# Designed miniproteins, single chains, part 86

Each design is a single chain, and the fold is of that chain. pLDDT is the mean over its residues in the fold that is shown.

## One batch from the design tools (miniprotein)

Design m3181
Fold by ESMFold2-Fast:
Structure m3181 (fold): chain A 96 residues (1-96)
Amino acid sequence: MNKEKLEKKIAELEERIAENPEDAEAYLQLGELYNLAGEFEKAVEYVEKSIELLKKKGEEPGAAEYLTLGMAYSGLGENEKAKEYVDKAMDLILKR
C-alpha cells in the first residue's frame, strides 16, 4: 500500500471514531493501519481502546485484536509481551 493511501485511510477512520466513539471495529482498523505505518505505540493505544469497547458491550476480544497487539509490541521490541499476545490469539484460533 502506498503512503498516501495509508494516510488517507487513517484520516477517514479517525473521522469515523470522532463521529462514532463506540465503534470498536474502527479502533481495531486504526491499530492495524498504524502497525503498517510503523507507529507501534499508536497501534497499541487504538487496539486497547477497541478491546475496552468490546468488553463494555459484553463481547470478548478476538484473535484479530490480540494478533494486532502482538505485532505492535514486536515493533516496539517488547518481544516477551508480543509473544504473550500472539499466544492468546493462537489459543482463540485453535479453540473451536
Scores: mean pLDDT 85

Design m3182
Fold by ESMFold2-Fast:
Structure m3182 (fold): chain A 94 residues (1-94)
Amino acid sequence: SSLLEEIEKLLEEILEIAKKYLSEEEFNRLKGIIEQALKYLKEGNIEKAEKLLKEFLSLLLDQFSRKKVPEEVINEVIKLFEKIGKLLKELKEK
């Protein structure tokens, strides 16, 4: 699916940003959530994938707040997630 490939690419961009600010342990935990979410999307379980992606965003923003990550970076990540949300809606229409 071209939509699934675009979602995967956007999640990879978010992980590249996260890697700059997180420890290896924190990064690997978040990467694991993304891998599980992508597995659910490939299986057609969009509801479980959305729950995991919301958990991922919550955990990432919590880590960014604790590490005093610049607001510009936080806003960039939020915009990428807004784009993922739109693609997930399109994927549900299939």
Scores: mean pLDDT 87

Design m3183
Fold by ESMFold2-Fast:
Formats: sequence, C-alpha cells, structure tokens
Structure m3183 (fold): chain A 58 residues (1-58)
Amino acid sequence: MVLSPKTRKVLELLAEGKSQREVAEATGVSVTTVSNIVESLKESNLTPEEVLKLADES
C-alpha cells in the first residue's frame, strides 16, 4: 500500500491521539478531508496504526 505524504502524516497524528482539528492545523489539510480519512478507516475496520503498518510492509 502506498500513501501520499499528507495522508501518512494525518494517520501518524491520528495514531498519536490528536483531534481532527489539530491534525488539520498541523498538516494543512481541511477538517473535512481528515474526517473522510477517518470514515474510510471505519469502513475498512482498520486503525491508523494498522494502515501505517500495511504501508510500511508494502
């Protein structure tokens, strides 16, 4: 799995327990985009840490 640099950073900050607003401010990504990423994770039954692990193993 290949992640864009911005998506990887969003996932890293979410894994650290940052709020969606804090992640948006730190990455320059909109809160809506962060929320969409979180919803995609829920639909896949994956945590941010699991997605990062899959990307690192790819």
Scores: mean pLDDT 78

Design m3184
Fold by ESMFold2-Fast:
Structure m3184 (fold): chain A 56 residues (1-56)
Amino acid sequence: LKKIAEETGLSVEEVEILKNLLEVLSSEDIKKGLVEEAGFSEEKAEKLVKMLEEEL
């Protein structure tokens, strides 16, 4: 989780929240939320979600 936080500019706590959300929500829903609410580019959101999936 620390490596993902460092690469994305998020806090470790924010990355932990997103990881927990991946257990309940689809990757597509989380990607959409990152783009619409957090101002991420689609490419950056997709990369972050993929990194979180690799940690699961």
Scores: mean pLDDT 75

Design m3185
Fold by ESMFold2-Fast:
Structure m3185 (fold): chain A 56 residues (1-56)
Amino acid sequence: MSRLTKLLKAFEDAIKLIEKGMSEEEIIRHLVETYGLTEDEAKKIVETAKNILKLK
């Protein structure tokens, strides 16, 4: 549950940062630093968020 909560918050944060125009590299770094994610995990979250925004 705690890990899933961190991933969900990171995903919501990634969407907001993409909408603000932050670069993918900056968002990945922010997620790694803020949520303790690996770079690979952060990349997958950012890619998923971008794909969801494209469906809109």
Scores: mean pLDDT 80

Design m3186
Fold by ESMFold2-Fast:
Structure m3186 (fold): chain A 77 residues (1-77)
Amino acid sequence: MEKLVEALEEALRLAEEAGAPEEAIRLFRQAKKYAEQGDLEKAKKLAEEAIRLLNKHNPATAIRILEILGEAIVEMQ
C-alpha cells in the first residue's frame, strides 16, 4: 500500500514538472487518495486514465511514470 502511494506522489511530481494537463494531475491525485483508502481497483483505473492523457502531451514522462507504478504494484504482490 505505502509503496503505491509513494509511487503516485512521484508520478504527480513528474507530471507537474512536465507541464501535464490539469486533468491528468487531478486524476493522479484521486488515484493516490483511493490507494491510501485501499481501493486499488479505482486507484489503478484513475492512474491509467492519467497516464493515457499524459502520453498525448509527453510520451517519455508517461512511460517513466508507468515504469514506476508498475514496479510498485509488483512489489505489493
Scores: mean pLDDT 81

Design m3187
Fold by ESMFold2-Fast:
Structure m3187 (fold): chain A 106 residues (1-106)
Amino acid sequence: MITITQSPTSITVKIGDKVTINVTASENVDGKVEWYKQKAGEKPELLIKNVSERVEGVDERIKGSGSGTNFSLTIEKVKEEDIAKYYFKVTSEDPVTYSNGTTITL
């Protein structure tokens, strides 16, 4: 079972800032990883699959990267719509493993 550490746990931003969220996995991951966005009162929305593949409708400012044990989500030029909680998921594990997430606030 893989342990996932996501940092920071929370971050306060200004509109137009660049945000980077980092993930470290306890063991090598085969790239079957996803990033999710969840706004308060809404269901989680898939943003990125297979490390760096944006889902249709996801803004080009949002980028996934990484390999092995280290992964990142970068949000360029933060907009109000980006204010949410972000989660990392390893889909190759049984049971499926989620991070504790990062909360972005203004």
Scores: mean pLDDT 84

Design m3188
Fold by ESMFold2-Fast:
Formats: C-alpha cells, structure tokens, sequence
Structure m3188 (fold): chain A 57 residues (1-57)
C-alpha cells in the first residue's frame, strides 16, 4: 500500500476531477444550460450529477 498506492489514488481522482471540469466547461461553451452540462458530463464520466456539481462548485 504505502505512499505509492495512496499517491496513485490521489492522481486518479485529480485526473477525473480535471476531466469533469473540462467537460462541463466544454458543454457550457457549446451553449448547453448549466444543468444539462452537468447531467451530460455525469453520464459521460459515469458519475452522479451531484458529484459533478461538487467538483465544479
């Protein structure tokens, strides 16, 4: 386990969060409403809309 497993987990979570932020921004720039952008990002990334909202808040 050690620091290496914990670091890998943090890196994966950070990468996912950055991807979520980028995807939401992309949809907003394309003219989607905020709620629709959050929903589409959640479906695309396989997470809940609540999770996406927390990440971009």
Amino acid sequence: RRREEERRRVIRETALNLRIIGTVEQYLLEGYEEEEALRRTAEEEGVSVEYVRRVVE
Scores: mean pLDDT 77

Design m3189
Fold by ESMFold2-Fast:
Structure m3189 (fold): chain A 82 residues (1-82)
Amino acid sequence: EERLAEAIKNIIEYIEEAKKEGVSLEDVIELLEIVRERLKELGDEELAELVEKVIEELKKLKEEGVPDEEAYEKIIKFLESL
């Protein structure tokens, strides 16, 4: 539980930095997919599941044509609701 809350905070901080630095939504999704696969290799199912949910939401926003900056705002709100 505490570990999941800290992971959520870390993902939010990463998304906020990606937004500030103008990192593309595609690059963020690609990095998170790498992180998810690494977590699966390490047997961290809970964190892998969390990262997968973030990837799914970001891909959905991309498919809906949401601009990168707005997608980051929406994903931060999504993570805060968990």
Scores: mean pLDDT 81

Design m3190
Fold by ESMFold2-Fast:
Structure m3190 (fold): chain A 67 residues (1-67)
Amino acid sequence: EDQLAVDLARLAAAGLSEETLRAYVLHKFYGLSEDEVAKRLGISRSTVRRYLKRAEEALEATKDVEL
């Protein structure tokens, strides 16, 4: 739970959109598949995959800094 809050703070600080953050929460916190997240947000699976990739890249880019 605390790690999710830290991840969300890092992603928000990296300037990611609310939709990207929502996709991350639904997939990582609620355990929804990429397809389920896509249906929930009304976007394509490829867009969800892109959002998750951006979120992971942002988290890795900030892994060595304190947030």
Scores: mean pLDDT 75

Design m3191
Fold by ESMFold2-Fast:
Structure m3191 (fold): chain A 105 residues (1-105)
Amino acid sequence: MVQLTQPPSVSGKVGETVTIPNVASRPVGDKVSWFKQKPGEKPELLIRNTSKRAPGVPERFSGSGSGTNYTLTIENLEEEDEAVYFSQVHNPETTWGPGTTLKIL
């Protein structure tokens, strides 16, 4: 099974850009998705197939990466972006990253 590594937390101020890296234990191709989850809520899909934004997701959210290194970028941070962000790979088994808590300062 692939293992996904994310930092436990990142922080930024409103209007800044933050990046959340994900390192996979092996190459996973264009199979990385990113999810946002607030306590008590269903995980919201942000990015699929490494770089493809889900419908209704603001343009401030983007994904990139190849091989073992993948990144979620959030531009123009807003207070409502404070959440836990999870990477996920499905090939053929589903693996979830440990999550990164984003704090708005």
Scores: mean pLDDT 86

Design m3192
Fold by ESMFold2-Fast:
Structure m3192 (fold): chain A 70 residues (1-70)
Amino acid sequence: EKAEAEIKEAEEELKKAEKELEEARAELRANPDASPEELAALIGKVLAALGDIIDAELKIEKAKKEIEEK
């Protein structure tokens, strides 16, 4: 039950992070003439979303392994 709840929660986190990544990429594409500071901020958003995706995927893998070990 706990592992299934963790998978469900992590899957929701993954969906949110994927949406954030697409939004950040769209902002980058919409601002080709962005200043260096604006570009750095947008790249920061992309990296943050990628980090959230990796974290969510790791949570899913850990929870799946926990279920398999039962």
Scores: mean pLDDT 79

Design m3194
Fold by ESMFold2-Fast:
Structure m3194 (fold): chain A 59 residues (1-59)
Amino acid sequence: MKEEALEVLEITVEKLKSLGLDEKELNKILKEAKELIEKGKIEEALEYFAKKVEELLSK
């Protein structure tokens, strides 16, 4: 489960970079989400990631 969540986040970040979103902000978001996953907080990591990506897309 943790490995699958990490892979999904990494693939999503690559896709968002290809759409022209800020690579620096995406890398920050990915790092924070990965730290939450390492702590076993997978649901919190996914919610955090989704919220931050939504904020980037709204600009």
Scores: mean pLDDT 80

Design m3195
Fold by ESMFold2-Fast:
Structure m3195 (fold): chain A 69 residues (1-69)
Amino acid sequence: MSEEIKEAEKLIKEAEKLLKEGKLEETRQMIDRAQKLLVRAVLEGEVEEAQKLGKRLKEISDELEKKEK
């Protein structure tokens, strides 16, 4: 796995933790950073790993949007 995939996974885990703690703004920052890393990973050819992490990121983003509304 690339460093981009590893770092994105760490950011996704941190976002999940922050979301559980109700830290919505910090969760959004982790999501934004992870999404940028996943885009770079796709461009570098790590499509399958990036898609799996992207699905988890979308689930966190959907939960965040529900809490912000």
Scores: mean pLDDT 81

Design m3196
Fold by ESMFold2-Fast:
Formats: C-alpha cells, structure tokens, sequence
Structure m3196 (fold): chain A 65 residues (1-65)
C-alpha cells in the first residue's frame, strides 16, 4: 500500500519546465533530468505522507551536464 507521494518539478528562471510524480517510497527523476537540455535548474521536491497528511517541500539546485 503506497503511504507516500513524491512530486518533482524542474524550474529554470522561475518557470516550470518539467515535472514528474509517483505514489510510493521514491521517485526516479532520471527520465525527468535526461529530458532537460544541459544547464542549471531549481528542483522542487514535495513529499506527502498519506497517513498523516503531512507535506514537506525541498528545493535544490541541479546541474544537468
């Protein structure tokens, strides 16, 4: 039973350029990043705990070679 949902959003210059989501323990973001041209992006990751309703958001800078 999936107890968590993960969403990843890639931004460049404040604009959303790609996103992916999955129910479960983790999200493979490799296909998302592979679809992006080389450059620097802000990756926003949202974790939602489906048991408690708690949500956590993280932002990280990611460089695509």
Amino acid sequence: RPRRRVRAEAYRDGKLVASAEQEGDELDISPLLDALPPGRYTLKVTFEDLETGERREFEAEVEVP
Scores: mean pLDDT 73

Design m3197
Fold by ESMFold2-Fast:
Structure m3197 (fold): chain A 69 residues (1-69)
Amino acid sequence: MLNREEAKKLAEELVEELGKNLKMTEDQIKKAKELALKAIDEHFEKNPEMSRLEVRYLVAKSVQEVLTS
């Protein structure tokens, strides 16, 4: 289980890696990071911890949102 700082760091790393693999623009990567970090902050308002799988899911959703917008 990850604390808030660990979850945010993992999310940023995963968005950067996935964004580069998908050939996303710097602006798209920035937007996906902002969405993922916001979702993590909202999760930690109600939950003390987050799993690595939950972080990966939120990152995938954030990237999908940017690519489909």
Scores: mean pLDDT 85

Design m3198
Fold by ESMFold2-Fast:
Structure m3198 (fold): chain A 63 residues (1-63)
Amino acid sequence: SLKEALEIAILVLSEVEPGEFGKESLVKGLRELGAPEEFIEKVEKAKTKEELKKVLEELLKSL
């Protein structure tokens, strides 16, 4: 589910170096799972691992 995928993505982001996380793959996966386009745009605009994690946590709380 989208919720489980977000929980896993947040955990992975906590364990990897910023350059190792594939943001393009994350965006594709979120679209396939039906995430709102507003949150996809926030993910694409995130420049740091910390900003990306915050956006994913915001989406998770909205579900």
Scores: mean pLDDT 74

Design m3199
Fold by ESMFold2-Fast:
Structure m3199 (fold): chain A 72 residues (1-72)
Amino acid sequence: SMAELRKKVRELVLRAVGAAIRAIGAILDGDEEEAREEIERLREIARELEELGALEEAEAVRRLAELLERNL
């Protein structure tokens, strides 16, 4: 159903926010390894969003991952 799809998209976006917060924390702490792991998690979430047809959300998450990696 469309309601179940929207719920899954929301859950993935919230997971992306969590991964982004952890990546930022890792960057500030100089933990490059943890930062890279969380950035890769963002890329995985973007792929899942794209598979669900949430193209705008997927692009936003990909751009966030790129921004975070530029700050490593």
Scores: mean pLDDT 90

Design m3200
Fold by ESMFold2-Fast:
Structure m3200 (fold): chain A 74 residues (1-74)
Amino acid sequence: GVEEELRKAKEAAEKGDVESALEHIAKALELARQELDEETYRRVKDELTRAGIALAQGDYETAIEELERALEVV
């Protein structure tokens, strides 16, 4: 589910594994689109978009914070 993929993305980000973190973010987004209501999906999508941008810029602290915020709403 969404929560499992978000936890895996966070673990990968904490290890500096950008490729794995982005893969799990992508899986979380696809599952969120299917499983969550529109309002919760919109929040998760915004948070995961910011997490992905942060990872691409090497800002692991911000990426982890955004992933933790997404975990709080799912």
Scores: mean pLDDT 88

Design m3201
Fold by ESMFold2-Fast:
Structure m3201 (fold): chain A 100 residues (1-100)
Amino acid sequence: SMAEEEKRKKLLEELDEELEKFAEAARNKDYEKAAEQLRKLAELLKEYDPELAEKLEELAKKLEENKEDEEKVKKYVEEAQRLLQEWIQELAREYEAALA
């Protein structure tokens, strides 16, 4: 329906904005802000994919606990970005299919 399509479009826009903020915090090596952004992303996704939301919350905790370990934080940032990009791509495909 049109209402469901609008809901998906709004979610995609919000996810893109929050993912951008996460990427910026990670680039600035502000892993506490990056963790905060991951928790916001987890909250947005909780209704749609509770398993992914839990994984993002775990990664946020790991970022905070390991913020001085450059190799570990890079790994956690990369994993979070991979999971989010994969999910966003799938949602975008579903949105485009609904418009076709």
Scores: mean pLDDT 83

Design m3202
Fold by ESMFold2-Fast:
Structure m3202 (fold): chain A 62 residues (1-62)
Amino acid sequence: MPMSEKQKKAVEKLEKLREELEKKGDLESAELIEQMRNIVEVTDDEEIIEELVELAEEIAKK
């Protein structure tokens, strides 16, 4: 698939955060990050990609 390098890095980071949340039993936050990953895979807007990654990191801190 013709994903940009920025999209690939964001997807990798979001998958890692989702797996960490699933291991902790926070299935609701894990599902939210999965939805963010789906948006990153279809967007060409680098600002949206950056904002979603930052939001996912904040969710994982809780």
Scores: mean pLDDT 80

Design m3203
Fold by ESMFold2-Fast:
Structure m3203 (fold): chain A 88 residues (1-88)
Amino acid sequence: KFFEELAKELEARTGPLMEAGDYDAVRAAMREIFEKALEKYKDDKPLQADLRLMAIAAGLESGDMGTVEKLRNEALKAIEEKEKKLRE
């Protein structure tokens, strides 16, 4: 449920911004979503480690200024992989 909701929030918040071409807002929204998730689940070490790996894959922690579309797609893919694992 958590990763499904995380993916839906990411899509809902960044989808309209991607359509509008506001790439700075997309990057900011992605960072904010992951930061809030890390703070909310700070006592859940396995989930926090998974979230950190997703943020690294999306280039958010390294300051990677790659294409916003690539970063968003990598983040969504990482979330989908974790959601699939939780569903078996």
Scores: mean pLDDT 68

Design m3204
Fold by ESMFold2-Fast:
Parts: sequence; C-alpha cells; structure tokens
Structure m3204 (fold): chain A 56 residues (1-56)
Amino acid sequence: AELAKQAARDRAAYYETLGFEPLARLYRVQAETPDPEVLEKARREAIEEFEKKAKS
C-alpha cells in the first residue's frame, strides 16, 4: 500500500516531465483512489489515444 502509493506518485511526476499528462493523471488517481479496475480502463484508453496521436 505505502510502497504502491509512493511509486505511483514518483511515476506521475516522471510522466508529467515527459509530457504524458493522461498517464501522469492515472498514477495520481491510483495513489489517491487505488482501484485496479479504474486504472486498467484508463490505461487502455491512454494507449488508444497515444496510438491515434502518433498516427496523426
């Protein structure tokens, strides 16, 4: 629990620096509201959005 929260926070900051706002937000929510289902869905959406943007 504690380790997961810390890792999520650290990762969120890292992704924010890279410019991946949606991913950073995902980890932030995970740290505050640990819901594996919500994270899975959001992660899937992020991948789709990334693919679309990369192709665009």
Scores: mean pLDDT 70

Design m3205
Fold by ESMFold2-Fast:
Structure m3205 (fold): chain A 77 residues (1-77)
Amino acid sequence: NKEIIDKAEKENPKFATLLVGYELLAMGHLLEGDEEGAEKAIEDLAEELRKMGASEETVEAAREELRRRVEEARKAL
């Protein structure tokens, strides 16, 4: 999972910026109690990655990683 993400970041520096940006967006929604907004942020990340020409393997790895981060944040809130 992380190895796929690390490779994508090396191939396109914008990948890391998108993942962090959507993570912050999802966290913002969670802090407001907006679970649907957090889920939408995960799907919006996937669509932006597809627009950039990322493989479906990379897209799914990014969705799983962001979902994992959202779940960790939910447990901490």
Scores: mean pLDDT 80

Design m3206
Fold by ESMFold2-Fast:
Structure m3206 (fold): chain A 74 residues (1-74)
Amino acid sequence: SDLQDAIVLTLALDPRPQSAAAIARRLGVSQATVSRALRRLEAEGVVRRTPRGYVLAATDATRARLEAIQARRA
């Protein structure tokens, strides 16, 4: 969950499309690990894939995830 939260915050702080490799470099984890987490977040409707990379989706799931992250960091 911590990795998924870090990915969501990374995309929230920089709204430009980001590749799994770029996110992996930023978080200090393997690209394979980030790719698996992104696939799960995409299935949940939290992130969306574009031709240039991943972005946060404009969904209730994305909003709920951001609110949960804020509650845990408060």
Scores: mean pLDDT 83

Design m3207
Fold by ESMFold2-Fast:
Structure m3207 (fold): chain A 78 residues (1-78)
Amino acid sequence: DAAVAEARARAAAEREAAVALLRALGAPEEAIEAAEEAARHAEAATVALLAGDLEAARAHLAKAAEAARRVAELLAAA
């Protein structure tokens, strides 16, 4: 529906901005890939919440957090 479409469009724009910033700062490609993975799971969590699927939302939020932790580790190692 319109709400899901708007949430996806907003998530895509935020993901593109975050990736562009990481590239501009010279982040390693593996960190950028992990950041994209985190963003995709965050988007999926938002869509699940809009659908009322709390279990799916929780699972995606957990995966987004794991990917975000990987970004931090890769940036610290660079």
Scores: mean pLDDT 84

Design m3208
Fold by ESMFold2-Fast:
Structure m3208 (fold): chain A 72 residues (1-72)
Amino acid sequence: MSVEELVRELEEVTLELQRAVLARDVEAAERALERLREILERLKELEAPEEVIKEAEERLREAEAALAYLKA
């Protein structure tokens, strides 16, 4: 899988997370968060550009905050 494919997956998973949050589906949000972590790890293994890694890290932080909000 290329960095470009991982970036597209990152966008898709981010949208899945947003839908899960709107639906108040904690389990779906947790699955999306786990997928975001996997994408970030793979981007690091492929030595993706720093900007791409930082973007993925930011998306992950946003996902963690959204999940915390759902569980509050």
Scores: mean pLDDT 83

Design m3209
Fold by ESMFold2-Fast:
Structure m3209 (fold): chain A 70 residues (1-70)
Amino acid sequence: MMTEEEVKELKEAALEMVDDLAKYYNLSEEEKEKLKEEVLKVIDESYEKGLSKQETADKVLELIKEFLEK
């Protein structure tokens, strides 16, 4: 189970990763904001379900990979 501080840290790390990947893959502003919204939603839902930080991080990485590889 994640703490509120771990959720905050994971959100900050995930948003930074999305910004970096958006520059690398030349994502539009709309695509970047959509990916950020989906990532934050996954983190919040995982916290509500009592998932571990590792399980949540794995879900975030899968979401980002699927979004970029399509």
Scores: mean pLDDT 82

Design m3210
Fold by ESMFold2-Fast:
Order: C-alpha cells, then structure tokens, then sequence
Structure m3210 (fold): chain A 73 residues (1-73)
C-alpha cells in the first residue's frame, strides 16, 4: 500500500517541522489556527482512507511551515 506509506511519511515530516517551530516559539496564534485546520483535513482524509488527499494536505502543511521558517531567518 504505497499511497498509505507516502501519506504517513509526509505526515511525519510535517509533524517534525511543526514540533521544531512550536518549541522555538516561531508560531503566531493565527499560524497555529491554520496548522490546526490543515491537521484536521489530514485526519479527515486518513479516517476516510483517502491517503492521496492526506499526503496532499500533509505536504501543504509542510510547505506552510517551511515558509514560516524562512520568514524567521
């Protein structure tokens, strides 16, 4: 089940980056709200076994977190 593996790999990368930025205090309340919205979409996709959408939302979350990191550099 390659789609499931890719989804969870993408989710893992997004979670690692989220933890890094959260622990560094680099996330505003508005950014945290956006993260929560994307995390909810990932969870909804997983619950529906829509691993393609889960991967897409996880990648969107990672991209969003990387843009936040760039702004703080």
Amino acid sequence: MEDKKRAFEAIGKAQAKLKELYEAGKLTPEELKKVEELAAKIQEAIDKKDYKSAEEYANKLLDYLEEIEKKNS
Scores: mean pLDDT 84

Design m3211
Fold by ESMFold2-Fast:
Structure m3211 (fold): chain A 92 residues (1-92)
Amino acid sequence: GAATLAGLQGLLVGLAQEGIPITVSVDGDTIDITIDTGNPNRAIAVALTLLGYGLEGLPVTVSLDGDTVNATVNTGDADAARALASTVNAVS
């Protein structure tokens, strides 16, 4: 729901403010997120947090490539997807 999307946005903004490179792209009502954590253990921790949002009913898929987290999130709302991507990319 909207609260879960706000939580996701807060996580991504927080990571970006720590200097972690994040890119978000939009495909309709889905967002594709790439997080370069610089550390495989951090990547695992971030992936588990993202999977936690999936348990709260936000459709999310996550994959790990070394120290990089790739996630796809179905927001169900194209305007919400664009707003989140714009906000995160502005601080990354």
Scores: mean pLDDT 82

Design m3212
Fold by ESMFold2-Fast:
Structure m3212 (fold): chain A 79 residues (1-79)
Amino acid sequence: MSEELRLQMEAGALMVAAAVYIVVAKKTEDPKEQAELYEKAAEYAEEAARLAREAGDENTAEGARRMAEEARRKAEELK
């Protein structure tokens, strides 16, 4: 497998993980726990953006960056 393809696959997997954390956060009633889940989603999306950028996949990097920003914003609203 090429390094580029490996990075793209890893970025994709991290974006899926971030999306799962966002779904769980939306179903969570405790604001503190919900904020922690959104922070985890942001961390995974930030790593996905970094890997996608290293792979030269700017569209995926931008999507992941936006997902991270939204998750960070949601976590901050719950503080």
Scores: mean pLDDT 85

Design m3213
Fold by ESMFold2-Fast:
Structure m3213 (fold): chain A 94 residues (1-94)
Amino acid sequence: SRRQELAILASSAGLLAIAAVVEIELGAPREVLEELARAVRELGERIAELAPAHRERILEAAERLVEAILAGDTEAVRRAALELLRVAQEAIDA
């Protein structure tokens, strides 16, 4: 179902954010952070496609998460991930 697919994609985005925090704390090379950022952008696009009424908010939240990962800012990653998950939850509940 659409709800199950959205829940899986949202969970995947949350797991990527956790991975990003861990990699940043370990001093991972730029290339690792760029791969995580690309995966977040792809997931954001897929969530937005399944939730067109929330598309702009999802894409904006996903881009904030991408920017936070690339900046190596774990607090910004946490905030952006929670925002993306909140919007995804609103889409699931709609």
Scores: mean pLDDT 89

Design m3214
Fold by ESMFold2-Fast:
Structure m3214 (fold): chain A 60 residues (1-60)
Amino acid sequence: GPRLMVAREDFEATRPDELSLRAGERVVVHEERADGWVLATSLATGRTGLVPAGLLEDAG
């Protein structure tokens, strides 16, 4: 099922399919990709996009 995770550091999106995040921002991860990116929704903004998996840690 979807995983609740937290951004460990700020991330600035450089492409339209990417999601910008601030350190400490909580996201729901919907899909993990083989290339090391995840599809996630920010709980702060409601926006969905791709972020590097290494940016995130489990929130629980």
Scores: mean pLDDT 84

Design m3215
Fold by ESMFold2-Fast:
Structure m3215 (fold): chain A 58 residues (1-58)
Amino acid sequence: GSAEEVRELAEKGVAAIKAGDIETGAALLGEASRMARESGNEEGLRAVEEAAKSVGLS
């Protein structure tokens, strides 16, 4: 996936968690993290980790 796709998934994940849908949000953040790792996108991976931390997932 592209850097934009990783960012979109992370943003959707954060939005889902803030809306109370923790299961969907965690799944989206997990997908974004996997996509960033598979693409060697360290910046994307860092962004996903920061997004997860912002909603209490460390």
Scores: mean pLDDT 80

Design m3216
Fold by ESMFold2-Fast:
Structure m3216 (fold): chain A 67 residues (1-67)
Amino acid sequence: LEKEIEELEKKIEELEKEIKELEEELKKIEGKDPEKAKELKKKILEKEIELGLLLIELGVLKLIGKL
């Protein structure tokens, strides 16, 4: 259980890093290329959804560890 939590936290950290990189790219091109900005916003949303699901899984594993 602890090992599974650690692996999941590592995946969450990597995904958060990817989201931050995409947010930085969006800030650089926002107002300069509306189509590319729209594409980046979609990619950010997709990764944020994935992050949300992983955070729910982490929460469930931590709850099981307390039972």
Scores: mean pLDDT 81

Design m3217
Fold by ESMFold2-Fast:
Structure m3217 (fold): chain A 67 residues (1-67)
Amino acid sequence: SEREALLKWVQELADSLGLSEEAKKKLLEEVEKILDEAERNGESLGETVLKIGQAIVKVVNEEKAAK
């Protein structure tokens, strides 16, 4: 499914970026919330992907600041 493909892509990206298991879990939880809200609100795929991108940047910056 599209949801499964997006979650797999986010997981692979998190691994590629060297995120900790805790940061990866946090990112996946945020992405799942974004996907749930997108389904509830009828958001476009483009809007959903942009929100996922923003969540990735936020988690990466928080992880970098903690290290």
Scores: mean pLDDT 80

Design m3218
Fold by ESMFold2-Fast:
Structure m3218 (fold): chain A 70 residues (1-70)
Amino acid sequence: SVLEELLKELEELHEKLLNGEISIEEYRKKVDELAERGEKAKLSSEDLKKLKEKYDEIIEEINKKILEER
């Protein structure tokens, strides 16, 4: 499934960012590339919603962690 592949890649990018393997800038770029792949694959509205929800969840966790480290 394209959705399952994209969700897995989002999770892997999140782990790489938390481990310091990639920058926030590179992470955002890679996430934009995943979103473009989802659009080109013509995912259903339900699948696009799931992808969007996972992305928003990851970004919220990253932002929360950044704020808590101040």
Scores: mean pLDDT 73

